# Designed miniproteins, single chains, continued (4), part 22

Each design is a single chain, and the fold is of that chain. pLDDT is the mean over its residues in the fold that is shown.

## One batch from the design tools (miniprotein)

Design m12788
Fold by ESMFold2-Fast:
Structure m12788 (fold): chain A 66 residues (1-66)
Amino acid sequence: MEKYEEALKLIRDLAAQGKSPEEIREELVKKGLISKERADAIFWMADTLLEVGEEIEKELEERRKK
């Protein structure tokens, strides 16, 4: 449970640093925070959230600049 939250934080931190998806996955598995299968699931969720967040930010910025 706590490892799950730590893994999500690590994914976000590494993604923010410009690490590739492959490197993020390898880091999680190497540190033993999650299994390869769990890493795939969490990574997909994090990637989806980043894409959605980026679109939302763009839409909000467009509406703010009137």
Scores: mean pLDDT 68

Design m12789
Fold by ESMFold2-Fast:
Structure m12789 (fold): chain A 59 residues (1-59)
Amino acid sequence: SAMEEEKRRLAEELVERTPLLLEDPNVPMEESRRIALEKLLELSLEDLRALYEALFGPP
C-alpha cells in the first residue's frame, strides 16, 4: 500500500541520514543499520514522521 511504501521510505531515509543510530563499536556499521531499520519498521507511520521531524525538523 502507499502508506506502507511511505513508511519504508521514511525508515530507510532515517537510517541513511543517521547511520549511527546504534552506537556499538563491537557491531559493524552495516549490521547496526540493519537493526535500526528493523526497529524503525516496528513503528507506525505517524511515529516515523514525528521522529523524522524531531531529528531533521519540519519540511
Scores: mean pLDDT 73

Design m12790
Fold by ESMFold2-Fast:
Structure m12790 (fold): chain A 60 residues (1-60)
Amino acid sequence: SDSDIVQEISLEFLEELSKDPSKENREKYGKEALEKVEAAKVSETALENVKEGVESFLKE
């Protein structure tokens, strides 16, 4: 399901950040996570939720 795909991508992103939480690493893996979600062709609602989450995290 879209939810399962989004959760998998989000967990992968968080796992990479747990290894190196630098701003540079956040920007790199945040961009990769967004590209993966877009490529997975998930619903518009799921895509917007992930974008908001990643952008909020990258800002901090």
Scores: mean pLDDT 70

Design m12791
Fold by ESMFold2-Fast:
Formats: structure tokens, sequence, C-alpha cells
Structure m12791 (fold): chain A 80 residues (1-80)
């Protein structure tokens, strides 16, 4: 099985690609996929915490929070 650190790196790479696509297209389907992958980051952070890796859990939660803020900023630019 891939390590939690490898899963974290893969989810970040996927989110960066989806964020770039959403900035270019403003496709609501891409936005929904971004939300789903952010939820996967939260689940991964919970898994890291459950395994006692509190440092990794905090890093994952901070990244998830930053992606939520980036998405919120893009939503404000698109609507109000």
Amino acid sequence: APSLRQQFAELKARLDALMAEYEATRDPAVRAEIRAVIDELDALGKQAAAQGDNSLALEIYQEAGMYRMRLWTLDLETEK
C-alpha cells in the first residue's frame, strides 16, 4: 500500500491540476471534483492522526484549509 505521505503528495498534485483547470474553464463539474478531493485530504489527515502521526495530520489539514480558501476566493471572483 502507498504510504500516507505518498497519498498526500498524489492528492496535492491532483488538486493543483484541478485548480488550474477550474481557473481556465470555470466548469462546475471541476469545482465539484475539487471539493471531493479536499474531503479526501480531510480523511487522510484523520487517518494520519489515528496512526499517531500528528505532524503529518496537521500538515494535511493545513493544506486542505488552504485549498478551501483558494476555492472560496475563485468563487467570490466568479459571483461576488
Scores: mean pLDDT 86

Design m12792
Fold by ESMFold2-Fast:
Order: C-alpha cells, then structure tokens, then sequence
Structure m12792 (fold): chain A 87 residues (1-87)
C-alpha cells in the first residue's frame, strides 16, 4: 500500500517536472499512466477517478497542452491526497 502511494507521488513529481520543462506531451503520457495505475490499484475508486479525469477531458476543448497537463496534474494530485486520507 505505502510503496504504491510513494511510487504514484514520484510519478506526479516527474509529470510536474516535465510540465516545468515545457514537455507537455510527455507530461500528459505520464499523467495518463498515473490515472491507469490509480484505477488498477484502487478499483473501488474507479468511478470517481473516471468521472474526474473525464471532466478534465471535456473541459479541454480550446485549451493548450500546457493547460490540459496542469489541470490533469492537479486533479490526480487531489485524487491521490483523498485516497491517502481514507487509508
């Protein structure tokens, strides 16, 4: 449990670094992997994770890759914090 949470935090930090470096496509790929890992490791939260990630996607029309990556990063950070508080 703790090892998975640590790995997810490290992946979120890497995604943030990629955004800071202007590597938005690589950041988005990393964030997608994090979302898939969250669904796999916390299947009881699948519907909540899917809904929140889908909301970011629906609000992405007309937004830059930077803005999409920043919004998805924030959403996944909030999801991970909520999951950690429930453990």
Amino acid sequence: KEEILKKLREQLEEAKKLIDEGKYTEALATLEQIAQTLVKEFPDKKEEIHQRVTTVALNSAGKSNKEIAENLLKTLEELLEEIEKEL
Scores: mean pLDDT 82

Design m12793
Fold by ESMFold2-Fast:
Structure m12793 (fold): chain A 85 residues (1-85)
Amino acid sequence: MISREELEREVRRALLIFGAAVMKKIAEHKGDEELAKQIDEAINALVAGDYETAARLFREIAEKTKGTDLARVAELMAKQAEEMA
């Protein structure tokens, strides 16, 4: 049976991936292809379990999108990824 710790980790990972996918869709709707590519890199890092790289990428996204709702979400995603690393 999966332990509670492992289940919690898998749930957090799934929520981070889902949140990043929503962010990518928003970037695509705004026509920001560069931002969408950066978010896709962060998703790939999350899928690979590379939370350190994911956290760094979300921090870069937050700096780039400063003053927007996406920046606030990216900062939260970076913090959560840092806690998973």
Scores: mean pLDDT 83

Design m12794
Fold by ESMFold2-Fast:
Structure m12794 (fold): chain A 81 residues (1-81)
Amino acid sequence: MSRAQQTLANVLKAYEEGDTSTLRLMGPILTEIKKLIEEGKSIQEAIDAAMGPDSPKPEVFSLELLPDEEAKKILEQAVNG
């Protein structure tokens, strides 16, 4: 499991334990992962592009809020395939 994928697994675990704030803070990254998957990238390629060393630093939060259900779905897809 990649370091980025492990981070996403930890966020999913936190959400299942009742911490919805971490999932919501990941909204911009999850939106980028979803976009890359929709563009035909594999789940692993999407994760690497959004969270890997080639991704832009997350210093500019686009306040792109995903609904919690959609964010969870993207996160589960990214972690579990």
Scores: mean pLDDT 68

Design m12795
Fold by ESMFold2-Fast:
Structure m12795 (fold): chain A 66 residues (1-66)
Amino acid sequence: MKEELLELVKEINAPFKDSKAIVDIIIHLLDQGKSVEDIVESLKETEGIKVEASEEELKKLEEHLK
């Protein structure tokens, strides 16, 4: 799961990549008891370098998930 999220975040860092797949993964994790805050914090810590480019993308996901 962690490696999949990292790869998806890397992919969205390039234009026109799989934002829908990332939303799907996050929704699935929420259904399994993960919080949005926990997922975002995990991505920021494990992804590291890519976090700056993904911040605006994560905001879109936050709006979709609420």
Scores: mean pLDDT 51

Design m12796
Fold by ESMFold2-Fast:
Formats: structure tokens, C-alpha cells, sequence
Structure m12796 (fold): chain A 80 residues (1-80)
């Protein structure tokens, strides 16, 4: 599926941005990857995108958003 492939590509770009220390770019790419992963029904890619968003928010100092996303990821990991 086109959306699934694009979500995987955006996840790879987000991971590279995160490793480079560009947390704002990593967050934007992970948000788009999550949207496409959800539309494609790719729960694995969706979980990866949520985790990367949570870590990016933590690095950017938004601890409240990071905690919310970590809790959402934990809930998804228990169910899927």
C-alpha cells in the first residue's frame, strides 16, 4: 500500500533527524508518519511513530506531551 510505504519512509527520515539532534524535524516527520500509518492500518509503524514523537517531545522539554504519548504507546503495546 502506498500510504504504508510512505509512513515507513517518513519514519526512517524521522529517525535520522532524531539521531542528528534535529528534534523538531524528527517530531514533524513522526507526526506525518503516524497519520499515514493509522490510515494504512500499520499498527507497528504507528507505535514506532508514537514512540519517536514522545522521545522528541522529551528532548524538546515538553515533558507533559512526552508523558501522554508514552502512556498511549504503553496502552497500544498491551493491546496490539
Amino acid sequence: MEKRKRAEELLAEAERAFKAGDYERALRLAEEALRLAKEAGDEVAAGSALGLQAEAYEKLGDKEKAEKLFKELEEKSKKL
Scores: mean pLDDT 81

Design m12797
Fold by ESMFold2-Fast:
Structure m12797 (fold): chain A 56 residues (1-56)
Amino acid sequence: SKEEIAEKIMEERYEKIDEFIKKNENAPKEVLEEIREKLIKIGEEVEKKVHEILEK
């Protein structure tokens, strides 16, 4: 249950990242790649915090 909630949150975050990239498709691909990488790293930090909260 808690693990399923964490998984859904992460899936939603990846969808938001993809949506952001799609909105900015006109930007150079190198810039979009850098943005994607940074957003993924932020997402990993958020996932870690979400798991800590769900452990309670």
Scores: mean pLDDT 74

Design m12799
Fold by ESMFold2-Fast:
Structure m12799 (fold): chain A 57 residues (1-57)
Amino acid sequence: SNAQKIAEDTKRAEEARKKADALPSGKEFDKWSENYKALEDAQKAIEEATRKALEAA
């Protein structure tokens, strides 16, 4: 089901986040942090669009 797929994707994202806590410092961490923030912003935009679509339906 879609609910299980979402739960697994969420779990994978959390595992990636934990792995990131052990990841690079300095300039490489800054680049990684920028990319992660862009991903978070994109995910929030998708969630907002999805909520608008569901409210309109």
Scores: mean pLDDT 67

Design m12800
Fold by ESMFold2-Fast:
Structure m12800 (fold): chain A 58 residues (1-58)
Amino acid sequence: GELYRAVMPVPKLSEDELELREGDLVEVLEEVDENWWYVRNLKTGEEGYVPKSALEKV
């Protein structure tokens, strides 16, 4: 997938969501819809859904 960076902290509000810290690098695995992407955190290896608005392309 493509490499993106978190531009803001992302809270984990459900078990299928992923917590991100600002500056975390993620690989996009699935662009599920216009609002939510399924990503892997490259630091932790954890996967989950995040709002795409929290990400910028590296």
Scores: mean pLDDT 85

Design m12801
Fold by ESMFold2-Fast:
Structure m12801 (fold): chain A 89 residues (1-89)
Amino acid sequence: SAKEEALKKAEEYKAKGEEYEKKGEYLKAGEAYEKAGEYYEKAGKLEEAAEAYEKAGEAYKKAGEKEKALEAYIKAGVLRLKVAVDKVL
């Protein structure tokens, strides 16, 4: 299904982000983690999407990309709140 394809793409981009991070290529790592977050959202995996956006924010911060880091952290925070509300209600 389209969601299964999105999940596979999310995992591929997460792996790419981890490899870029190991190499100190923080801008590329942030971009890869952000793509992973987008695909996790398409797959309906909101908790994994939040984690990916948090990793993107950390990578962008290390790259000195303050605005991209803030945007990634906001996306992660919104998803964390959605997941928390669903668990309480």
Scores: mean pLDDT 89

Design m12802
Fold by ESMFold2-Fast:
Structure m12802 (fold): chain A 68 residues (1-68)
Amino acid sequence: SSMAQAELRAEVDRLLAELEAALRAGDYSTAKRLAHQALELLDRHQDQALLAEFLARVGELTRADRAA
């Protein structure tokens, strides 16, 4: 089923927050699962702009984790 744009955005933001928490905890298995879940959700809705934003934010989080 299709999700409203605001609902899709909220779900992606929730997944990103959980992904950041998993990275901070060193739980890379959970981080990988959350990233895959978000990518599957974005693929189903074919929102290229939100996908690009998600990938940029994951890159920032991963860079910050590696710098720590």
Scores: mean pLDDT 80

Design m12803
Fold by ESMFold2-Fast:
Structure m12803 (fold): chain A 97 residues (1-97)
Amino acid sequence: GHMAEELLKKAEELLEEAKEKLKEGDYEEAIELAIKAIMEALKAATTKETTLKIIGLGLRAIGYEIDMKLGGDKEEQAKKAIEYAEEAIKLVKEELK
């Protein structure tokens, strides 16, 4: 529906911002934007299966943010969060046709 398409567009915009922050070396902002992209994709999901898969991706992305704060590899954690945001957006696109 029209609302799902608007939420998907917002998720894609947040993902592109996350990628730009990654290129700038702003890993903390990159992971926060990737998590926001996953949350907008979650709102766009209409089936239980897609919703549960995106929830799983969001929880893993939050885990990467926690690991980063505890002294983990900031660049690697940000890259993984972005990959999970890309997967969440892909799942919604496949659902919407």
Scores: mean pLDDT 87

Design m12804
Fold by ESMFold2-Fast:
Structure m12804 (fold): chain A 57 residues (1-57)
Amino acid sequence: MPLSEEELAALPEDIRARAEKVLQAAKDNLTDQGRTFEITEEHLRRVAAALLELERS
């Protein structure tokens, strides 16, 4: 489940940085294939939620 806006605002910097790196890597891969990809807050919320679940594992 994606994070709420409140959860995203309270997100630890480490998790946010990891989420941004994951999205940047995905964007780079798609750009290399000649595709356009825009990183939105929805993408950030989804990736951050997954990283928070991994952090608690």
Scores: mean pLDDT 74

Design m12805
Fold by ESMFold2-Fast:
Structure m12805 (fold): chain A 96 residues (1-96)
Amino acid sequence: LEYLKKALESAKKALEAVKNGDTETALRYLQEALDNVSKAAAEAEKRGDLDTAIELTLIGIQLAVLIHHGVKDPEEDAKVLESIIKRLEELIKRLE
């Protein structure tokens, strides 16, 4: 849960940076979100929670795509980030 909460915090900060046109700050927080999502996925796998591990891996792929493309479409990238944030919030709620 700690890694998921950190991923959510970083994703929310990335969204704010995207909305403000601060690409450098957005990329930094996207990388922090990806790192924490990857750690959360590894912990889920160790516990045998394969469904959560798969969902977190897919979220990680979406974060990696945003990083690779360098947040060049802020309007579309913000929508993807909002979707990721909602999914992370739903996962935290299910695990608590």
Scores: mean pLDDT 85

Design m12806
Fold by ESMFold2-Fast:
Structure m12806 (fold): chain A 61 residues (1-61)
Amino acid sequence: DARELAEKARELVLQGKLDEANEQLLKALELDPFNEYVLELAKKYYSYLSKELREKLEKIF
């Protein structure tokens, strides 16, 4: 479930586990690239995202 993966990513960001958070967000976007919750969360933490995640977000917009 894309939303559940995004929720795990949010918790990982709060713990400072940015690599793991990026991994979970990437999986969430792969499952549902237009999920509004996943996209809003990714925008909120944009500066902490990997280059690969930022590139995927740019292709969606």
Scores: mean pLDDT 77

Design m12807
Fold by ESMFold2-Fast:
Structure m12807 (fold): chain A 76 residues (1-76)
Amino acid sequence: DEEKIKELKEFIEKLKEKIEKLEKEIEKIKKEIEKLKKEGGSEEKIKKLKLEIEELEGLKALLEAFIAYFEKQIKE
């Protein structure tokens, strides 16, 4: 049981690292959108980047749900 709890904690930490990576990518894309808006860039490029953010935010939400689930399993 203790070994399984340690493995779950390690897995949760890896999921948190993936969330941090996703947050960095989302911020990068947000900055790219703002730059494109200032430069009078393509509406189609902005739309594509917004869709990419939506996909990354969706993945982040799934990872956060998995963390919550596994943390609940550790605490009962």
Scores: mean pLDDT 84

Design m12808
Fold by ESMFold2-Fast:
Structure m12808 (fold): chain A 55 residues (1-55)
Amino acid sequence: SEEEERRRLIERARKSAVDLAKQQGKPDLAKEIERAAEAGDLETVDRLGIQAAVS
């Protein structure tokens, strides 16, 4: 279903973004990414993932 596809996209985005935030030494950002993913907010997960990469 569309809902299952969205959940899978969010989970993949969450995993990569959290891993990146942790590797960059940003545990508070990793926590925010997990919170956004729990809320189903893919757009925020993606935005915070980009933030993890740049500074």
Scores: mean pLDDT 84

Design m12809
Fold by ESMFold2-Fast:
Structure m12809 (fold): chain A 61 residues (1-61)
Amino acid sequence: SEAEAVAAHGRIAGAEARRLGLEEVAERFYQAADLALQGDVETAREIVEEGIAEIKRLAAE
């Protein structure tokens, strides 16, 4: 389902954020995964997209 897909993205993004030392961002991603499973897919997607954009900016090689 879409909720499961967004939750999976949140977990993967959370692990990557933790790898980069971004604990606050990792926490937001895990919160987004929980929101998606709770049925708030729209808010969860926004959080994941915003966090990924921040990580992409910081992790550019």
Scores: mean pLDDT 83

Design m12810
Fold by ESMFold2-Fast:
Structure m12810 (fold): chain A 104 residues (1-104)
Amino acid sequence: SPSDEELLAKLREALEAVAATLSPESRELLLELAELAEKEKNIDLLAGVYSLVVDFLESELTDENYERLKKSLLAVMDRLNASEEIKEKALELLDALAEEKRRL
């Protein structure tokens, strides 16, 4: 398996690439959430957030998909013992991404 340092570097690169495709508001929220996860050294949380953001961006924006992704995000956050601050930021990011997709 790759080292935690190598996994963190790859996740950071992937997150920065995704962030570059987003609006300034969504980008700021994603990078702030990534910084919080890195500060806690929670690589699994960072990977989970990355996976859900990619799934959201690749999914069609429907009420069903929005609720599914919100439920999945909260389940991942609970499983990985994310703080209330991280949960609030993750929900803010999901709302910002939904607004961004509505403008397309």
Scores: mean pLDDT 77

Design m12811
Fold by ESMFold2-Fast:
Structure m12811 (fold): chain A 64 residues (1-64)
Amino acid sequence: PVRERVRQLNAEMLADARELQKRIEELKKTVSPEEANKMIKELQKEFSDRLLERQEEAARLVEE
């Protein structure tokens, strides 16, 4: 059902946000501040791209 898929997409976005925070903390412990900043920017971009992808899927589902 469309509604269940939309809820799943929202749950996936929340899980991604939590994983991003966890990865940021690990990077701060593991690599230099300069390397951490570079990797964090890449992770944030990937998160934003994934958020847009899920937003597009949700919009597509609602059109049906």
Scores: mean pLDDT 78

Design m12812
Fold by ESMFold2-Fast:
Structure m12812 (fold): chain A 94 residues (1-94)
Amino acid sequence: MVIAEGSGSVAPHSSKEIPFDGVKGARYRLHLLAENQPLTLEITGSDVKDPIEIPARVGRTVDFTATKDGTQKLVLTNPTEETAHYYYILERVA
């Protein structure tokens, strides 16, 4: 079940937070496309413990389990001097 989908931008040397409703123990699948610049992904309240690097012009699929109930965030960080563009689909799998 797709629960969120969108596109956006992250300013140079900046981070963007995308909120989602976390359900403790639920499994999710994130499809994230870094359209022009590399991005670093962190997921709050999840079993993803280390930041994930998404190379420029690459799509990555990240499976994760929420470890906390309530509002959690996908944190996208742009380490570059240029505006980064992204597209994402977030699915709840179980």
Scores: mean pLDDT 89

Design m12813
Fold by ESMFold2-Fast:
Structure m12813 (fold): chain A 100 residues (1-100)
Amino acid sequence: EKRIELETLVALAIIGVAVLKMVKDTLSPEAQELLDKLDEAVRKASEALQAGDYETARKYFEEAIKLAEELKTRVPADLQPLLDSLINTLKKAAELAKEL
């Protein structure tokens, strides 16, 4: 149950990043760099989860949260709710990975 929930949260985070990437070219260079780092952190968390390495997955979720919070300060107001949802999803994933 907890593993399936964590896998679902990671899938939602991947979708959130994919939506942000659709509008990447409208963002500042600084926001684009943060988005690229966020995409990499979420991907590495997913890879660690697939390998059963919950400690490494948690580390990358925590890094992704930090990157998403920084990105939120650099995006238009219209994108901020999407980042709030992504940050909340990543926080739930990090907490759940801690219990596995």
Scores: mean pLDDT 86

Design m12814
Fold by ESMFold2-Fast:
Structure m12814 (fold): chain A 92 residues (1-92)
Amino acid sequence: SKMVEEAAQKAVEGAKKRGGEAKVEIGKDSVKVTVENASPGMAIGMVGGAVEAQLLGAEGSVTVKGDTATLTVKGGDEEAMAAGLNGAAGGS
């Protein structure tokens, strides 16, 4: 969807602005964002996005390994998927 695609673009741009690099994978009812060189602030933003996605009825999770943070949203509609992605963009 356009909403999810725009949120994905913002996630990539937001990560680059903060010195990281984001890769986004969009499924039918899921998104996965992997941010390399993630700062603690970026990871916390992603946790906020995962929580917002859960409040919208999806499953949201964040995993951190070294300086790589991965956000996953599953079983969500476009609003939940976009919420997760906006968290990766800076919590907006």
Scores: mean pLDDT 82

Design m12815
Fold by ESMFold2-Fast:
Structure m12815 (fold): chain A 63 residues (1-63)
Amino acid sequence: SREKELEELLKKFEEALKNGDEESARKYTMQMASLSKTPDEIIELNRKIAKLLKEYQEELKKG
């Protein structure tokens, strides 16, 4: 399903962020955006990405 595909892309995006792989992170963001067709879907995607970025920042603070 599209939801399952988006979930897998979010996992890959999170992994790319943790590895400092900005090229892959950009690629997965574009793929997730292509799966989001309505304003509501885009808003939800942005919310999930923002949450992952906050988590990434907390991991960086952990050292």
Scores: mean pLDDT 76

Design m12816
Fold by ESMFold2-Fast:
Structure m12816 (fold): chain A 70 residues (1-70)
Amino acid sequence: SEKAKELIEKGQKLLEEGRKADRNGDYETAIKLYEEAIKYFDEAGRLGSEEADVLSALALIHLALTKKAM
């Protein structure tokens, strides 16, 4: 669906920003960006996007690893 694609695009941009913040040691910013990305991916997944479900899982892994590094 068009709505799911829009949500995935927003989530992917946030995930990319989160990964950049994480790499720079800005863990607080990375966590906030990962949490926001997960929300967009979860909405897209509820609309039937399997791609979004995978992306949500990846973002959750990044979130968990970043929290452990703090």
Scores: mean pLDDT 89

Design m12817
Fold by ESMFold2-Fast:
Structure m12817 (fold): chain A 75 residues (1-75)
Amino acid sequence: SLEERIDEIEEKIKKLLEEAKKAGNKELAFELEEILGLLDLVRGVGKVTGESDEELLEFAEEALKEAEELKKKYL
């Protein structure tokens, strides 16, 4: 399902955050926590406003791309 795909993306970003924390990269960890916080907020608002799972998936995919670009920049 689309919801399962969004959950998988969120889990991938959480794994990047744990890797950043384990590496002691405080700046990368902070940026990844901000991305996760924004994704969580958008998912919560989407549930209230009736935003589609397809729109939430697109947002989650953009969040993952940003997280991967940050990893390249900081690591």
Scores: mean pLDDT 81

Design m12818
Fold by ESMFold2-Fast:
Structure m12818 (fold): chain A 104 residues (1-104)
Amino acid sequence: SMEERERLLKEAINKASEKGVELAKTITDPREIVKKMKEYAKELADEIAERFGLTPEERERVYNVLLNAIFTAVLASLTPEQREAVVREAAKEDLPFGKLALLR
């Protein structure tokens, strides 16, 4: 159901945020941070998509929500200089919510 999907998505968002904090603390290279963010968001989005039979468009939305959660947590855990480096790498990787994730 949609209600079950929303509940599991909320749980996935919490896991994504925790992963973001972990990545910021353990990885120094902005490229590796962005790579690991994408990998983790994909794994969670694929699991949700398989469980609920999501369309490609719905899966992409879930992926973007999870990426946004990880990205926001990463940025919140970094210095301003480190944030700029990660934002630049995220922009190169076609992540559309970049800086807006921290501001909203």
Scores: mean pLDDT 80

Design m12819
Fold by ESMFold2-Fast:
Structure m12819 (fold): chain A 60 residues (1-60)
Amino acid sequence: MKTFTIEAKSIEEAIGIALRIIGEFPEAKVKIEGLKLIVTLPDDPEAIEYVKELQEESEK
């Protein structure tokens, strides 16, 4: 399993990102701590790529 951290700009954005990840990859586990999302994924390259893309977009 792989764990990633995504920083959101608001609680609403964090919830939106979490729901998007779970909707695409139901086996993903997302924990929200304030504005930080802790995402635990199975060792699925597609899921890992998707989460990394979301993280990069949140930084730009």
Scores: mean pLDDT 79

Design m12820
Fold by ESMFold2-Fast:
Structure m12820 (fold): chain A 66 residues (1-66)
Amino acid sequence: DREQRARELATLTGLSFGQASEALDLAEEHNGDAEKTAEAFRERHPELSEQQARLAARAAAILLGL
């Protein structure tokens, strides 16, 4: 369930549910490429640090099995 994966990602990273859901969508778009996912995620959320974006991208890929 995508909603459960988004809640899990939010809990692991400290992101909001909406931010976590978006990170999962971006990870799917980039086939689990954490670097591309982090860049795209940070473009949409410039308030996030590089470290937060990278952690979110890696965790999203792992949760999706990519």
Scores: mean pLDDT 84

Design m12821
Fold by ESMFold2-Fast:
Structure m12821 (fold): chain A 62 residues (1-62)
Amino acid sequence: SELAIAYYNLGLAYEALGRLDEAEKAYLEALRLKPSFSEAAKQLTDLFVRTELPEAVKKATS
């Protein structure tokens, strides 16, 4: 879907601007439109590691 690709590109743009919450929403919308969109899934996973990993590590060490 062209719309799914548009949301994926929007997510990349938000990520480049450091707007990680907006990037996550854009990648999720791309995956909602095309669940097999592996590039969007990879970017969402990379974003999750970037945003959630510090909190997971903090929980594990406390």
Scores: mean pLDDT 75

Design m12822
Fold by ESMFold2-Fast:
Structure m12822 (fold): chain A 105 residues (1-105)
Amino acid sequence: GKLKVKLRVEVAAEAVPPSAEGEFELHIPEFGFTLRVRLRLEGDRAVMEGEGEYEFKSKKEKTFELDLRLDRLTPAASQALVDAIRTFLEEVRKALKEMKEEEKK
């Protein structure tokens, strides 16, 4: 089976410096899992997209998707965004651990 992870965050471009455009990799090193993330400016919007896939010997499949769109980034919205991404990554890590443990049984 496989675990698929997709992340998309869209905010007003004014919330992100132009120097932030680029491609990044986020690693969950305990599992050798890598999420490829790209941030780009599209007119008045900044778009961050990430995807990753991990294959397991088990037949189980799981998909995690996070899609967030904010018209503007207030301090409260910024904190909620950070918390949502953190929770999402914690859920992905937990799923990777559970699927890895099932391969051992």
Scores: mean pLDDT 73

Design m12823
Fold by ESMFold2-Fast:
Structure m12823 (fold): chain A 55 residues (1-55)
Amino acid sequence: AFEELKEEALKRIDAGESLQDVVRFVLEKAREAGLSGDEVTELLNFVFDAYQYKK
């Protein structure tokens, strides 16, 4: 679940989705998967870092 969300977030970033859309996707899927607040925070940091290095 957690690793799968990281992979899906990277695919969406690579497809050119906006940061806002990717963050929304991650928050929705993390909630559906029952991830903790700490795991959600790690996913958001991962998304921000991936966006920073790609752009």
Scores: mean pLDDT 78

Design m12824
Fold by ESMFold2-Fast:
Structure m12824 (fold): chain A 91 residues (1-91)
Amino acid sequence: MRAKKLYALAALLQMHLEGIEVDEEVLRKEYSTVLGLSEEEIEEIKKEAEELSKLPREEIEKRIEELLREIVEILGKDAPEEDVQHALSVI
């Protein structure tokens, strides 16, 4: 589901802004197990997060806001409650 990828990207960007170092093995394990993302999807999200992390803090914050807005629109219209609860259980 696209919303899970957007959530994963937003979470990585938020952790970057907070100065949280994320271990790649932990990230792959959590995103694969909790969000059901493939290794390819995780690599794509990681690359996008790395590129966006090069932007100024204000631009990263705006991008996170945009991602969260898109997630809310997707989840509010057609996501099962279980998927929302599962996503919220991840950082």
Scores: mean pLDDT 70

